# Designed miniproteins, single chains, continued (4), part 17

Each design is a single chain, and the fold is of that chain. pLDDT is the mean over its residues in the fold that is shown.

## One batch from the design tools (miniprotein)

Design m12561
Fold by ESMFold2-Fast:
Order: structure tokens, then sequence, then C-alpha cells
Structure m12561 (fold): chain A 104 residues (1-104)
């Protein structure tokens, strides 16, 4: 649980960093979503790989559930033609906060 929380907290920080970079570079919502999705997916993958390395079956299952729910959030945002970069950041951070609370 602690390892998953660690990587999810890192994902939150990286989302904030990508959000600021997206604003500075004038990225489209679609471009910002792909970059945010990539950084979150990479941190979830790290959590799962760490759980696999330590034979933590519960950690593997939790990481997979977080990945599945995150992909659902990404698909919902991708289907919304009115989603702004700010909306993307808020939706992703809310899902990460929810995942962190459930992992405690």
Amino acid sequence: KETLIYFLERAKKRVEEVYQESLEKGLTPEEALERIADVVASEILRARMWAELNNDKEGIELARKVEERFLEVVEKIRSDPNATVEDIKKAVLEELDKAIEEAK
C-alpha cells in the first residue's frame, strides 16, 4: 500500500508539472491529455513492477484497479470536446486523490 501511495503522489506532482508546461507551451487539450496520461500511466506501471518484484500480490491487484479506473477517466475526458487543460488536470488529480485515499 505504501509503495502504491508513493508512486501515486509522484504522479500528482508530475501532473502539476505537465499542466504548467502545457500552459507555457500553449498545448491543445488533446496534447495535454496525452502527456498527462503518459506520466500517470508510467507511475502506475512503476508501482505494479515494484509490487511484482516483491511478490506483493495485493499491490499488483491494487495497481491494476487504479490503472483501469484511470483509463476510464482518460476515455471520458477524450470523448468531451469541451474539456479544457484545466478540466483535464482537475479530473486526473481528483481520481489520483481518490486512489490514494482508497490505498490507505
Scores: mean pLDDT 86

Design m12562
Fold by ESMFold2-Fast:
Structure m12562 (fold): chain A 91 residues (1-91)
Amino acid sequence: MEELYKKLAEALKKGDSEEAAKILKELQEKGESPAKIAYRLAPLLKDVDLEKLKETLDKVVELYPSEWTKEFKEHLLGFLEAIPLLKEAVL
């Protein structure tokens, strides 16, 4: 599973929506929850451009349209958007 999380983070950093969709489908087939995947990925994606990531995730939802994939997108963006707000508040 750790290798899949690393590959997914790299695909999302590169904007490779097709590869990201394939890895997400494999993680779903292995029984991982969308929230758990998002939580594990957030620290690996903290330095990524959020707007570019949103575009990539929209394409992933198009390639793999399901409620599960939509939940993953919402959880991941929620975690990542919270980090900059906390950083701004303390800096």
Scores: mean pLDDT 78

Design m12563
Fold by ESMFold2-Fast:
Order: C-alpha cells, then structure tokens, then sequence
Structure m12563 (fold): chain A 86 residues (1-86)
C-alpha cells in the first residue's frame, strides 16, 4: 500500500540518520558492525525500490521517493566520509 511504502521510507531514513549520529559520536567505530548495518539498509532500500516500481505511482509517492533518494544520498556521503577517517 502507499501508506505502508511511505512509512517504510520514513523508517529507513530514520535508521540511516541514527547510524550517522552513532558514527559521529563514536571514537572507535566498529567498522564491521557499520558495514553489516549498511548492507541491511541497502537490502531494504532495494526491496522498497522494487515495490515502488510495481506500485501505482501517485504524485505523493513519487515525491516521497525523490525526497528519500536525495536525503539518503546525502547521509550516505557523510557515512562514507566518516568511514574513510576511521
């Protein structure tokens, strides 16, 4: 459902933001744990993308997907930068 997809996009974004904040506060991040969490989030994003492609494309859902992609891309850039410094 559209409502379910919107809720899952929001939840996934919140989990990405939480991971970023955890990395910023960690003096010695567990790189393997971070990689595992990123893989789990990537798998969920892939599944959501597939469900989006098969769903009825409302303007609201399309806008939510664009907003999600933009925000997730920015968060991922910050995570990658932090991992390079670790």
Amino acid sequence: SEEELLAELEELLEELEKLLEELKKSEKPDIEEVKKRLQELDDRARELGERFRESERTPELEQAMRDFTAKATEIMKEIVELLKKA
Scores: mean pLDDT 80

Design m12564
Fold by ESMFold2-Fast:
Structure m12564 (fold): chain A 88 residues (1-88)
Amino acid sequence: SIEEEANKLYYKALAEASKQIGDARKKLRDAVANYQSAIAEAEKAGDTEAMEAARKALQDAVDQYNKDIESARKKLEETKKEAEKLIE
């Protein structure tokens, strides 16, 4: 049925978005762990330049995470609209 095809399309897109969001979260978690390690080492050494570099790397990772999440959500929303059109 058209409802079955719409559901299949939506669930496939939901699974894809879930995977993309999961991958983005893992990358951010790794970046946070790297930041914590780098800051601890830099504080021990009194290295303010290394601290600033670590903060920049974390900010870049946060920016990339936000972009990846926005991209995944936008793709899911677009597919949801296509699925809804099929069941009208």
Scores: mean pLDDT 86

Design m12565
Fold by ESMFold2-Fast:
Structure m12565 (fold): chain A 73 residues (1-73)
Amino acid sequence: MKIKITFVPGNVLTEETVKAILEAVGIKDAKITVDPENNTALVELPEDTDYEEVVKRLEKANGVKSAEIVEEE
């Protein structure tokens, strides 16, 4: 499972910026794939992570527009 994060346009979106936001919500060692053209990032966490709780925390983070769980088959 992955989390797709959509960011507010106009901010510099880099892997380091996404990592800083994740650390602010208590997430460490996430696999991050950034899509600056669409202002999105895909974040992969350990399978034992509470993805729903992480999404709720990310939605409260400054600069985050939305977050949702994405299942990859």
Scores: mean pLDDT 76

Design m12566
Fold by ESMFold2-Fast:
Structure m12566 (fold): chain A 59 residues (1-59)
Amino acid sequence: MDETIQTLVEMAEKAKEQGNYELAIRYLQTAADFASKHDPALGAELQKRLEEFQREAAA
């Protein structure tokens, strides 16, 4: 995994742990967008995680 993508995913998880779903979603969306350009399979997996974060934030 690209180091940049890994860092963004870690930042998203930390933001979620702190209860900041808005920030977590933004980091994860950036990671998914970047991954889609370099690794479409990883991008798809991150997109699924993004949808999960969005559902948790809405509920």
Scores: mean pLDDT 79

Design m12567
Fold by ESMFold2-Fast:
Structure m12567 (fold): chain A 79 residues (1-79)
Amino acid sequence: SHVELVEESYKIAKSMSSISKDDPVYEVALATLRSVLRSAGVPQDIIDLVVQVFEAYAAGDFKKAEELKKEALEKARAA
C-alpha cells in the first residue's frame, strides 16, 4: 500500500540521516527510492513530500521531518 511505502521511505530517510547529501550513496538511494515510488503508482505530491523528509533529516530538522511524514501518510491514506 502507499501507506506502507511512505512508512518504509521514512525509515530509510532516518537510517541515512548521518550520510552527507554530497555522498554518492545518498544520491543513488534517493534516486532509487523515487523510481520505486513512481513504479508503484505513488502520486507525485506524496513523492515530493518523501523527498522533503530526506532533505529535513539531512539538515538535522527532525521536527520538520516528522511533520512532513505525517502529511505524506495523510495523503497516502486518502489516495
Scores: mean pLDDT 80

Design m12568
Fold by ESMFold2-Fast:
Structure m12568 (fold): chain A 60 residues (1-60)
Amino acid sequence: MEIYIGTSQGLYSAAAVIDGVVGVGTGETEEQARENGIAAAEKSLANVPEQIKKALEAGL
């Protein structure tokens, strides 16, 4: 998985990429933003149709 973290106005933002699915989270700390981003990506991945999951897992 890849995670990209930034800051804006005292808040952290994180974009987590899991199997080609991106989730974005924010938090008052880097760790909170990271956890929220990962949770968002996992939630999005869970709602992807099976055929799309296979394409993402193959790195397409």
Scores: mean pLDDT 74

Design m12569
Fold by ESMFold2-Fast:
Structure m12569 (fold): chain A 66 residues (1-66)
Amino acid sequence: SMEEVLEQALANMKRHFESTTDLEVAERDRKRVVDTLRSRGYPQELVDEFEKKLKEILEEHKKKLQ
């Protein structure tokens, strides 16, 4: 399902963010994946929730690096 695809994408992005110290690359990749989902016609509500969760993961990672 679309929800399972998004859950898998979220898990993959979490591993990527937690494996990098380059916060500019992480933020770029966050924006790229969100833009890709929007361009592919994913429902606005699902994309917004996905983006919110990615931002939360990235902010938690930033706090651990500082």
Scores: mean pLDDT 84

Design m12570
Fold by ESMFold2-Fast:
Structure m12570 (fold): chain A 79 residues (1-79)
Amino acid sequence: SPADEVLEAAKELLRRVEELANDESVSLEEFQKKFFEYAEKVYKLVQEHVDELTEEEKKEIDEIYRKTAELVLEKIESM
């Protein structure tokens, strides 16, 4: 379903950001570039399908965004 596609994209964003944040060989520039690429994909899917998401699915996406933001901030602080 469209909701499953949005949730999977959001979960993939979190997974990729976790991988990038834990890789000490990845520069801040490369991290930001990859983060924006993944975030843009999720943003577009959410914009297209937000009305098809349940309240519980919206909460799950919000939690994923919160965790992703925390990882991004930690990566920036480590530089």
Scores: mean pLDDT 82

Design m12571
Fold by ESMFold2-Fast:
Structure m12571 (fold): chain A 86 residues (1-86)
Amino acid sequence: MEKLKRAFELLAEMLKAEVYDEKKEEEAHKLFQEAREAWEALPEERKEKAREIRAKMLANSDSPLEEAKKLAREFLEALVGEKFEL
């Protein structure tokens, strides 16, 4: 879970800073790929909650940036199982 948590911390840091960083995005992608096994091991309740939030993100694809950031944060919190204090 450490690699998955680190990937979400990087994404959450970018969301909080409101700055896109290509290098942080690349690092997060690498950590997500390496954390594939950790994702598969997540409890179904967390996966279901993440899927619900993902569905909301897709339904609101044309939403303002602030709303998209809120949904992304909720998605990260659902996967980690705790609130992010950034």
Scores: mean pLDDT 62

Design m12572
Fold by ESMFold2-Fast:
Structure m12572 (fold): chain A 80 residues (1-80)
Amino acid sequence: EKAELEARYEKAEELEPKAVEAVEAGEMSEREAGLKVLREAELELELERVAALEELSKLPREEAVAAGKEKAAEFKAKEA
């Protein structure tokens, strides 16, 4: 359980720079990148995930990426 969650957090950390590159290359929106990073990090906190994703979807794409990165770091820190 926790080992699987840690593995997903590790993948989220690896995906974050790739998501940023994809946004800069125009391959995905900043909102999509933020949602992807956030989802990977928040698997344990389902209710917080739903709330965070809804808030992220309300933000402009630029803020969504930044907020997604912050939430991913927060959830990873909670597991550490």
Scores: mean pLDDT 61

Design m12573
Fold by ESMFold2-Fast:
Structure m12573 (fold): chain A 100 residues (1-100)
Amino acid sequence: SDEAIEVAKEINEKLKKIVDAYLEAKRNGEDWRAVLIEELKKLKEELEEKLKKSDGVVKEILEKAVETLEKLIKAAEEGKPYSELMKIIEEMQGEIGDLL
């Protein structure tokens, strides 16, 4: 549906902003993991609120996004390398794409 496509686009846009934020923090010599974890937790909370009011394919997209954000937060907290964090992000983007 058009709504499902728009929700997927919004998730991808917000995730890009988070990636841009932590790459900037890393470039500035800041703790990029702290920035990444904070922004991922904020996005997860936002998507969980939307999930409470969603149904159908939109609900499935939001559930996948929340589950993936939980994995990404855990990986970042455990100090996993950037390459593994990016793999988790790419897997989410593929799974959401398959729902459209």
Scores: mean pLDDT 82

Design m12574
Fold by ESMFold2-Fast:
Structure m12574 (fold): chain A 97 residues (1-97)
Amino acid sequence: SALLEAIGGILRLIGELLEAEGYDKEALELALKASLALFKGDAEKAMEYLKKLEELLPKVSKEVAVLALEAIRKAAEAAGDEEVAKRAEELLEEIRK
């Protein structure tokens, strides 16, 4: 279920956030904010957080970037936000290359 996968993504973000520092911490905080905005139905705010995360991607570890973008993609899918889901997937494909 998309909702359970989204919740799982958020729990992983919170777990990593407790140990993270610097740009990795900022990226995880932005992913958490984007995911929560999607659950509140605030697609515009979610996209703003995703754009801020995009700017940090060159400074973030690959593992944290993947975790952050997967959490946003799953939250967007659960919320029915095709635009945010598509953008997160495009960024995931670029990182995985």
Scores: mean pLDDT 88

Design m12575
Fold by ESMFold2-Fast:
Structure m12575 (fold): chain A 55 residues (1-55)
Amino acid sequence: SELDEKAIEAIVKTAKTLSIENIEVLKQSIERFWDPDYAEKVNEALEKIIEEKKK
């Protein structure tokens, strides 16, 4: 839904300001508490942010 896309966008924007360690904690929280399909989509985006921060 449009609201789900906006929520993902907000989380991704926030994650760009976090350390790699804090993003890993965020990924674990999302995996634990969110719907699996939604969690997979968000965590894929978060993993890309982690890879960019490692460069």
Scores: mean pLDDT 78

Design m12576
Fold by ESMFold2-Fast:
Structure m12576 (fold): chain A 63 residues (1-63)
Amino acid sequence: AHLAELDRRAQEALSLLSLKDRALFEAHQEQLGKIVQKVAEDNPEASAEQIAQEVQKQALALL
């Protein structure tokens, strides 16, 4: 299903972000979760890695 694929990419991107910077992830879990969800919804064709990169970029601009 389209939504199931979106959720999988969001979850995988969040896992990748956690692996790249655990300290940032643990410090800003709520905000990062919201950004991941929005980026995944806005970019349904994007890979999990692309979503993680965009989220990290947005997090650095906001934090």
Scores: mean pLDDT 74

Design m12577
Fold by ESMFold2-Fast:
Structure m12577 (fold): chain A 60 residues (1-60)
Amino acid sequence: SSLVLSAEALLEEIKQSPLATPELLAQAEEDLEIVKNSNSTEKVVAGILSLIGIKEDLKV
C-alpha cells in the first residue's frame, strides 16, 4: 500500500531527527503499526496525520 510506504518514510525521517525523544519515537512506531495493521481507512489516515504532526514538531 502507498499509505504504508508513506508511513514508513515518515517514521524513518522521525528516527533521523536529533530532536526525537524516546516518547515521540514510541508514538511514531505505534502510529506505523496502526497504518500497517488497521483495516479501517479512518484509522490509517489518523495514523498518517499523527506521523506528519510528529515530523513537523521535529523540524530542523
Scores: mean pLDDT 83

Design m12578
Fold by ESMFold2-Fast:
Structure m12578 (fold): chain A 100 residues (1-100)
Amino acid sequence: AIEKIEEIRKRVKEMFTASPEERREILAENADVLGEVLEELQRKGELSEEQRLQLINVIAGFELGVVLIRLGASDETIDKVIELILKQIEELLALLKEQE
């Protein structure tokens, strides 16, 4: 789980230099991957309540990004959403690493 989330973090950082079309693709692809990770970990009972909530927060950030791009939000607004997503990923990684 941790390694997959770190790969997603790297991909999200690439969004700052990506085109609007690439940004939408990155958000959509990684929202789907995170949804699959959430479903798998929930089914196996491997998530604490805090980890589950934080993973949902990360997914919500990706969904917000997709909606805002669709609505024609400014690059400045999208950059702020990317910053929010990165913050939520860092909090998720901290929670996952505490469980070792």
Scores: mean pLDDT 77

Design m12579
Fold by ESMFold2-Fast:
Structure m12579 (fold): chain A 93 residues (1-93)
Amino acid sequence: RLEERREELARLPAPPQELLDAIREKAAEMGLKFTPEAVEALARQLLAATGGDLARAKALIPGTLELLKALFSDKEVITEDDVLGSGIVVPAP
């Protein structure tokens, strides 16, 4: 549920700026627009899925963004609620 998921992610440490920048750069390359809150939520989910491994989290960005692009192809901007509500479980590499 969106509120429960948001609260869970809020308990995690702030994602590193390097990961946020990597997500924004790849999103721009793919023509995807995210709110700042959506980028942070996605970064937190990637870190949670990789046990805090930044290199692995960065490796999952392209595949995760392709899934978001497929799910939200009709949306101009992807929001935090879209990311949290997508149910995207980032697969282990």
Scores: mean pLDDT 74

Design m12580
Fold by ESMFold2-Fast:
Structure m12580 (fold): chain A 65 residues (1-65)
Amino acid sequence: EEIDKKIEELKKKYNELSQKMAELARQVRASTDPEEKARLVEQLKELSDEMTKIFNEINKLKKEK
């Protein structure tokens, strides 16, 4: 089942990005440097966008069944 395997691969990637978001969020809270904090917040937005794309792709693949 190629579709099921692709969904599992996307879920794995989603989980990896979720863990990275949690780590970056901790770094934002710990940072006292405004420039570093701004850069980390920008990275969080980029990860959020990527996770949204993966979520939409998973839903699309589920509809193909």
Scores: mean pLDDT 82

Design m12581
Fold by ESMFold2-Fast:
Structure m12581 (fold): chain A 100 residues (1-100)
Amino acid sequence: SALAERLAAHIEFLELVIELIERHPEDRALQRQLLQLVADGLETLARLFEEEGLHEHAARLRAQAARFRDLIADPNATAAQVIAALEETIALLRELLAEL
């Protein structure tokens, strides 16, 4: 399905984001830019799930987007915390993909 293809693409994107942050763990500006792209991507996915009537999946995706916005706003957020949130998001997207 089109949703399954978009989920798979987002999983690959998040894996690349983790690799970039691991290579540049002190680059807070890069982390903020990448997390903004992640949050925006999750909100786009939530909208697509909502249009298919999958409102609970959409709500879970929006909750994860909000978590990344909180990490962007937190001046004390560590690379380890960011990576953990990205890994949790990949696990969520894999769970949602298995249900499609």
Scores: mean pLDDT 90

Design m12582
Fold by ESMFold2-Fast:
Structure m12582 (fold): chain A 84 residues (1-84)
Amino acid sequence: LEERIDELTEEIVSLLPPSLQEEAREALRAFREAALAGDSEALTAAGLRLGNVLNQAEPSLTPEQREKLLSLLEEYGVAARELA
């Protein structure tokens, strides 16, 4: 699971502009940590950070890239919850 989460992180980050990559990595890590801890407030905060990154990335994404990014984020969320 850890290896799969790291792979998903790199795939997600690779679809984003370089200026957003650090924030995306940090937001994904925060989401994973919140899910493991069962911290609903932290999970909501991390989700909002991810949403902000997606909004900033939207103008640079094709519809196909956007669909892939959303699919990878869903898979990341499932994998993070499975670790808990």
Scores: mean pLDDT 79

Design m12583
Fold by ESMFold2-Fast:
Structure m12583 (fold): chain A 97 residues (1-97)
Amino acid sequence: SEADKIKKRFEELVSEIIEIMKKLAERYPEEELEPIKRLIGVMALALQVHLAQKDYESAKKVVEALEKARKYLIDLLNGKLTPEEVIARLRELVKEL
C-alpha cells in the first residue's frame, strides 16, 4: 500500500540518520547536535501525524524533507557544512511541513 511504501522509506532514512549521527557524535559536542536531533524529531512526528490522518501527500513531503536532512548531515560529516548551516537548513525544511 501507499502507507507501507512511505513507512518503509521512513524506516530506512531513520536507520541511515542514526548511523550518521553516531559518527557526528564522535566529532561534535552534544550541545551542538541537540538542535539537529530536535528538528529531525519534529519531522518524524509530522510524518506520524500525516500517516495517522491518511494524508499521504503531506507524508511524502516529510519523507522528501528527511532525505534532504540526511544529505545535509552527510555534508556536515564531510566538512562541507557547519552545524549552524545544517540547523538553518533544517529549520527551513520544517517551515514547509
Scores: mean pLDDT 90

Design m12584
Fold by ESMFold2-Fast:
Structure m12584 (fold): chain A 67 residues (1-67)
Amino acid sequence: SEERRKKLIQELADLAVKKGLVTPQQAKQFQQKLEEWGVSEKEIQQMIDLVKNDPARARQLIDHALA
């Protein structure tokens, strides 16, 4: 659902800030990009898993998205 997708995007953004990968401002920008791109719940969950298991790879993906 769209509501669940938005919740997952928020969880991803909050986790990235908690892990020190992005600032709160960058996290907000990243959320906007994910919403614009129409990323699936599955893709967002994969990104959450990357932040937990491979933060260096997750940072590369986020940096690319914000460029």
Scores: mean pLDDT 83

Design m12585
Fold by ESMFold2-Fast:
Structure m12585 (fold): chain A 63 residues (1-63)
Amino acid sequence: SSELEAQIQRLVEQTVKEIRELEEQIKKAEKEGNLDEAAALREKKYALANAASDRIAELRLKI
């Protein structure tokens, strides 16, 4: 359905935006020597990407 396709597109766009924001935060943490914070942010980025990928796959099966 067009509604599901629009939902997938919004989820992709939002996920890309959030990943980019996390990548900027990781760079800042690394530059400041906050390696534990940078590691935690990388874990959050990975979890976000995986969760979004799984949800997109599930939504695509409903089209």
Scores: mean pLDDT 87

Design m12586
Fold by ESMFold2-Fast:
Formats: sequence, structure tokens, C-alpha cells
Structure m12586 (fold): chain A 65 residues (1-65)
Amino acid sequence: GSGAGVVRAALERLGLTASEEAVRLLADALRADPSRAAELIARLRELRAQGVRHIDAELARELVA
């Protein structure tokens, strides 16, 4: 499957929404290095714990940096 499918599933499980650009950025990072999936999911969990509910392109860029 595409990296976008993995990203969308992770966001849904965490109760997060994301812009289409954010999903593309996260999916592209996972396509380049699939081993980053656990790290990215952990960072999304941390953002959710901080009260974040929506991942925009700026946050996605910070997550993949």
C-alpha cells in the first residue's frame, strides 16, 4: 500500500485530522524511509497529548525534519 494509507490510519487511530499537504509530506517521508513509521507515530501521539487535533503542512514539515 501507499504511505498515505499508513498515515491516514495512524491519524484516525489518534483522533487527528490533517490537511492534504500534511498527509502528502508524511507519506513522502515514509516512502523515503519506512523505518521512520514508529518515530512519526510517537511524535503524532505526543502532539495529541499536547492538545493538538489538526496537523497542517507546517507541523508535518517539523515532524519529518
Scores: mean pLDDT 83

Design m12587
Fold by ESMFold2-Fast:
Structure m12587 (fold): chain A 92 residues (1-92)
Amino acid sequence: MEREIASLLAAAAISAIGTYVQAKLENPELAEEALEVSKLITEAIKDKEKAVELLEESAERLEEIGKQGTEGIRNSATSGVESLRKAKEAIE
């Protein structure tokens, strides 16, 4: 149970970083937004009382980044959204 949640959170963080890397060369504004998502995921790990809300916000922000990005950005963001929503469901 704990290992599965940790794995999903790690996958989400890796996907947010991947979205940042893809966006950095193509759209600096989307790259900045992807970094903010990685901060929200980190905050969710540190604050269990706000974890559900922060993970949902992170998923919504990554979904929006994916809608505005290229195929590479979109694929990475979509993977992150899936991992974030699964982590949220596993916590609550």
Scores: mean pLDDT 78

Design m12588
Fold by ESMFold2-Fast:
Structure m12588 (fold): chain A 70 residues (1-70)
Amino acid sequence: ATKTVTFEATSVWQVLMFTLAKPGDVITLTEEELSDEMRAAGVKAGDEVTVLSVERRDGRLTVTVEFALP
């Protein structure tokens, strides 16, 4: 099964990782790039997520990712 998580990138690390990401990109996450939403969903450092969307508006970066659930 897969799970989808949407979050706003607010930390410098999250912005750096996701600002150039595009739909279909596969990203290996570090601890600094994990959002609270990803952590609550069971994503850990070293896990791979697929970017579904990246929206930048009014200085905010909203990211949706998909990952495999165990």
Scores: mean pLDDT 79

Design m12589
Fold by ESMFold2-Fast:
Structure m12589 (fold): chain A 88 residues (1-88)
Amino acid sequence: MVDKKEVYLETLDFAEEGLKKAKELIENSDLPEEVKKALLEMLDEQIEDLEKFKKELKETVPSSEEFKQRVNESVEKYEKKLEEIKQL
């Protein structure tokens, strides 16, 4: 039987690793300092949100629908932040 909790945690760990690699790419880019700072702050917030989500998963395993809703809310939040940064 597939352990839903383990699969969710591994999926979030994979996403977190990707965000950490994105931070390294941004830090080493020649983007303007204000844009770099804003992007790094956004990525740090995403990593913190993932860590909080992982802690919540350890206490309560969500339904597939609840997991989907949480992921969609996160995506909408960060798409909006990215659009704001693009206007700098």
Scores: mean pLDDT 82

Design m12590
Fold by ESMFold2-Fast:
Structure m12590 (fold): chain A 80 residues (1-80)
Amino acid sequence: SMKKKLEKEILLKAIEKVAKRYGLTPKQIKALKDMAEKKNATVFQIAEKIAKILGKDTPSSVTAISLEIIGEIIDLQKKA
């Protein structure tokens, strides 16, 4: 549906914004987007992958990154 397509587009934009903020490379950002699109990865799983790339693979880091992605999703939904 168009609603599900919009929700996916918002998720991918949120992932890109957060990953860029953490200084991830274009290849790393693409891999995260592919996880969301092809593996239906959750926000938490995306955040876990970002934390691993940063060498900060702890529950607190994953939670913080997850909240940043959720915050960007909320902001993007308000603008859509």
Scores: mean pLDDT 84

Design m12591
Fold by ESMFold2-Fast:
Structure m12591 (fold): chain A 69 residues (1-69)
Amino acid sequence: SEAERKAELLARAEEHRKAMQDSLAKAQQVKANRKNLSQEEADELIRQHYGEASDHDALARTALGEAAR
């Protein structure tokens, strides 16, 4: 049904939102523990985690847009 499709899309959006927050938390964890990493290693990990967060944000927005139909 359309209601079930909408519920699945909303659930998918929520999963991506949670994954985005997890990736942001990992970036903050790297910043908090920067002293144990080289500057290059820390910057690369932070960049990777922000990239993952951005990807999940985009996927969440796409799912929300589809659910709004």
Scores: mean pLDDT 86

Design m12592
Fold by ESMFold2-Fast:
Structure m12592 (fold): chain A 82 residues (1-82)
Amino acid sequence: SMAKEEVLKKALEILDKAYEEALKKETLEEALLELEIGLALALMYISVEKLSGSLSEEEYEEVMKEVLEYYEKKKKELLEKW
């Protein structure tokens, strides 16, 4: 659905911004914290969209899966740079 595509896009944009900010940090601990805050914000956004009725249960599960997989990929990339 269009709502699922838009919610996923915005959630991934939140993670991309967090990743860009993480790359500016001087320590791995600060970089990982920045990315973790980004994940928390993305998950909160998705949860609000589900509660508002913008996502079905199935769409919510699909978006959550994609966002968590993307987070793990970005976390791996971050760890490889330190």
Scores: mean pLDDT 89

Design m12593
Fold by ESMFold2-Fast:
Structure m12593 (fold): chain A 65 residues (1-65)
Amino acid sequence: MGQALLDQAKAALDAKDYETAIALASKLGPEYEAIMRNVIVNKGGGKEFDAALAALAHARASARP
């Protein structure tokens, strides 16, 4: 479930449909919405969003496996 929403949010971001990207990310949780908003503010795309999500996943795996 979460991965499908994540893929849709990333696709919306790449399409520059920022409202849809934020809405989909918010359904995943406040952390995902914050990352999405930050990427948009910094004029990033799917690549930057993917990198930010990888960093979040790594941090979570390191703190609580």
Scores: mean pLDDT 76

Design m12594
Fold by ESMFold2-Fast:
Structure m12594 (fold): chain A 86 residues (1-86)
Amino acid sequence: SINDLLDQISQLLQQIMQSTSQSELQALRDQIISLIDQLQNQNASPTQFIGLLLQVIGLQLDSTSPEVQAVLEEIKQHIQQKLRSL
């Protein structure tokens, strides 16, 4: 379900915030991007994508790691692209 996908994305975003490994960050990013693509395939609403976008922006502001911020920026850009395609 869409709620299960959103919950999985939130858990993976939490793991990104706690990650100390570049390889782990890249793997988590790829998993999140795949789940975002699944949200679009399940016809998630623009409101749900906006909620996810705001969550990612909040995490970027909370992060002091340049590597974490870079990965969150990539995820943010991917969500913005999905919003433009809706």
Scores: mean pLDDT 88

Design m12595
Fold by ESMFold2-Fast:
Structure m12595 (fold): chain A 72 residues (1-72)
Amino acid sequence: KKEEEEIKKKIAEIEQQLADLDRDRVLYNNYFKELEKKYGKDVEPLKMFMDRVIDEQRAKLEKELEELKSKL
């Protein structure tokens, strides 16, 4: 049951990382609105790149979370 507690701690850590990613996404969206005001169309490729990086990281964390939950 010590291993079960360690798995639960890992699950909580990943859930926190997912929450932090969702929070950062909101901040980035606000930041890109300010950049668009100054630089116009030139920020679109940067926004698309950042969205992709966040989506890939989120998918990786979700996969790790499912693997940990399957061990409980």
Scores: mean pLDDT 82

Design m12596
Fold by ESMFold2-Fast:
Structure m12596 (fold): chain A 74 residues (1-74)
Amino acid sequence: LSEEEKEILKEVQELAKKYKNSPDIKLPPTPEHREGVALWAQGRRAEALRAFLRAVRENPLDTKAQVAAYLVAQ
């Protein structure tokens, strides 16, 4: 990961911690979340990571996007 991507991931983790006690919102997957899944399936790891980080920015309560970003970052 680049330094910029590490900072974004750290920001995502801080947002997740801030909103951890919020109730689950029944929202359909964002376009960014769906894009990330498609890119990951194609083996486009860096692009998938960026899409998942964007999905979390749009919806900080998207725990699946948070986990996906973490897994792609490994």
Scores: mean pLDDT 61

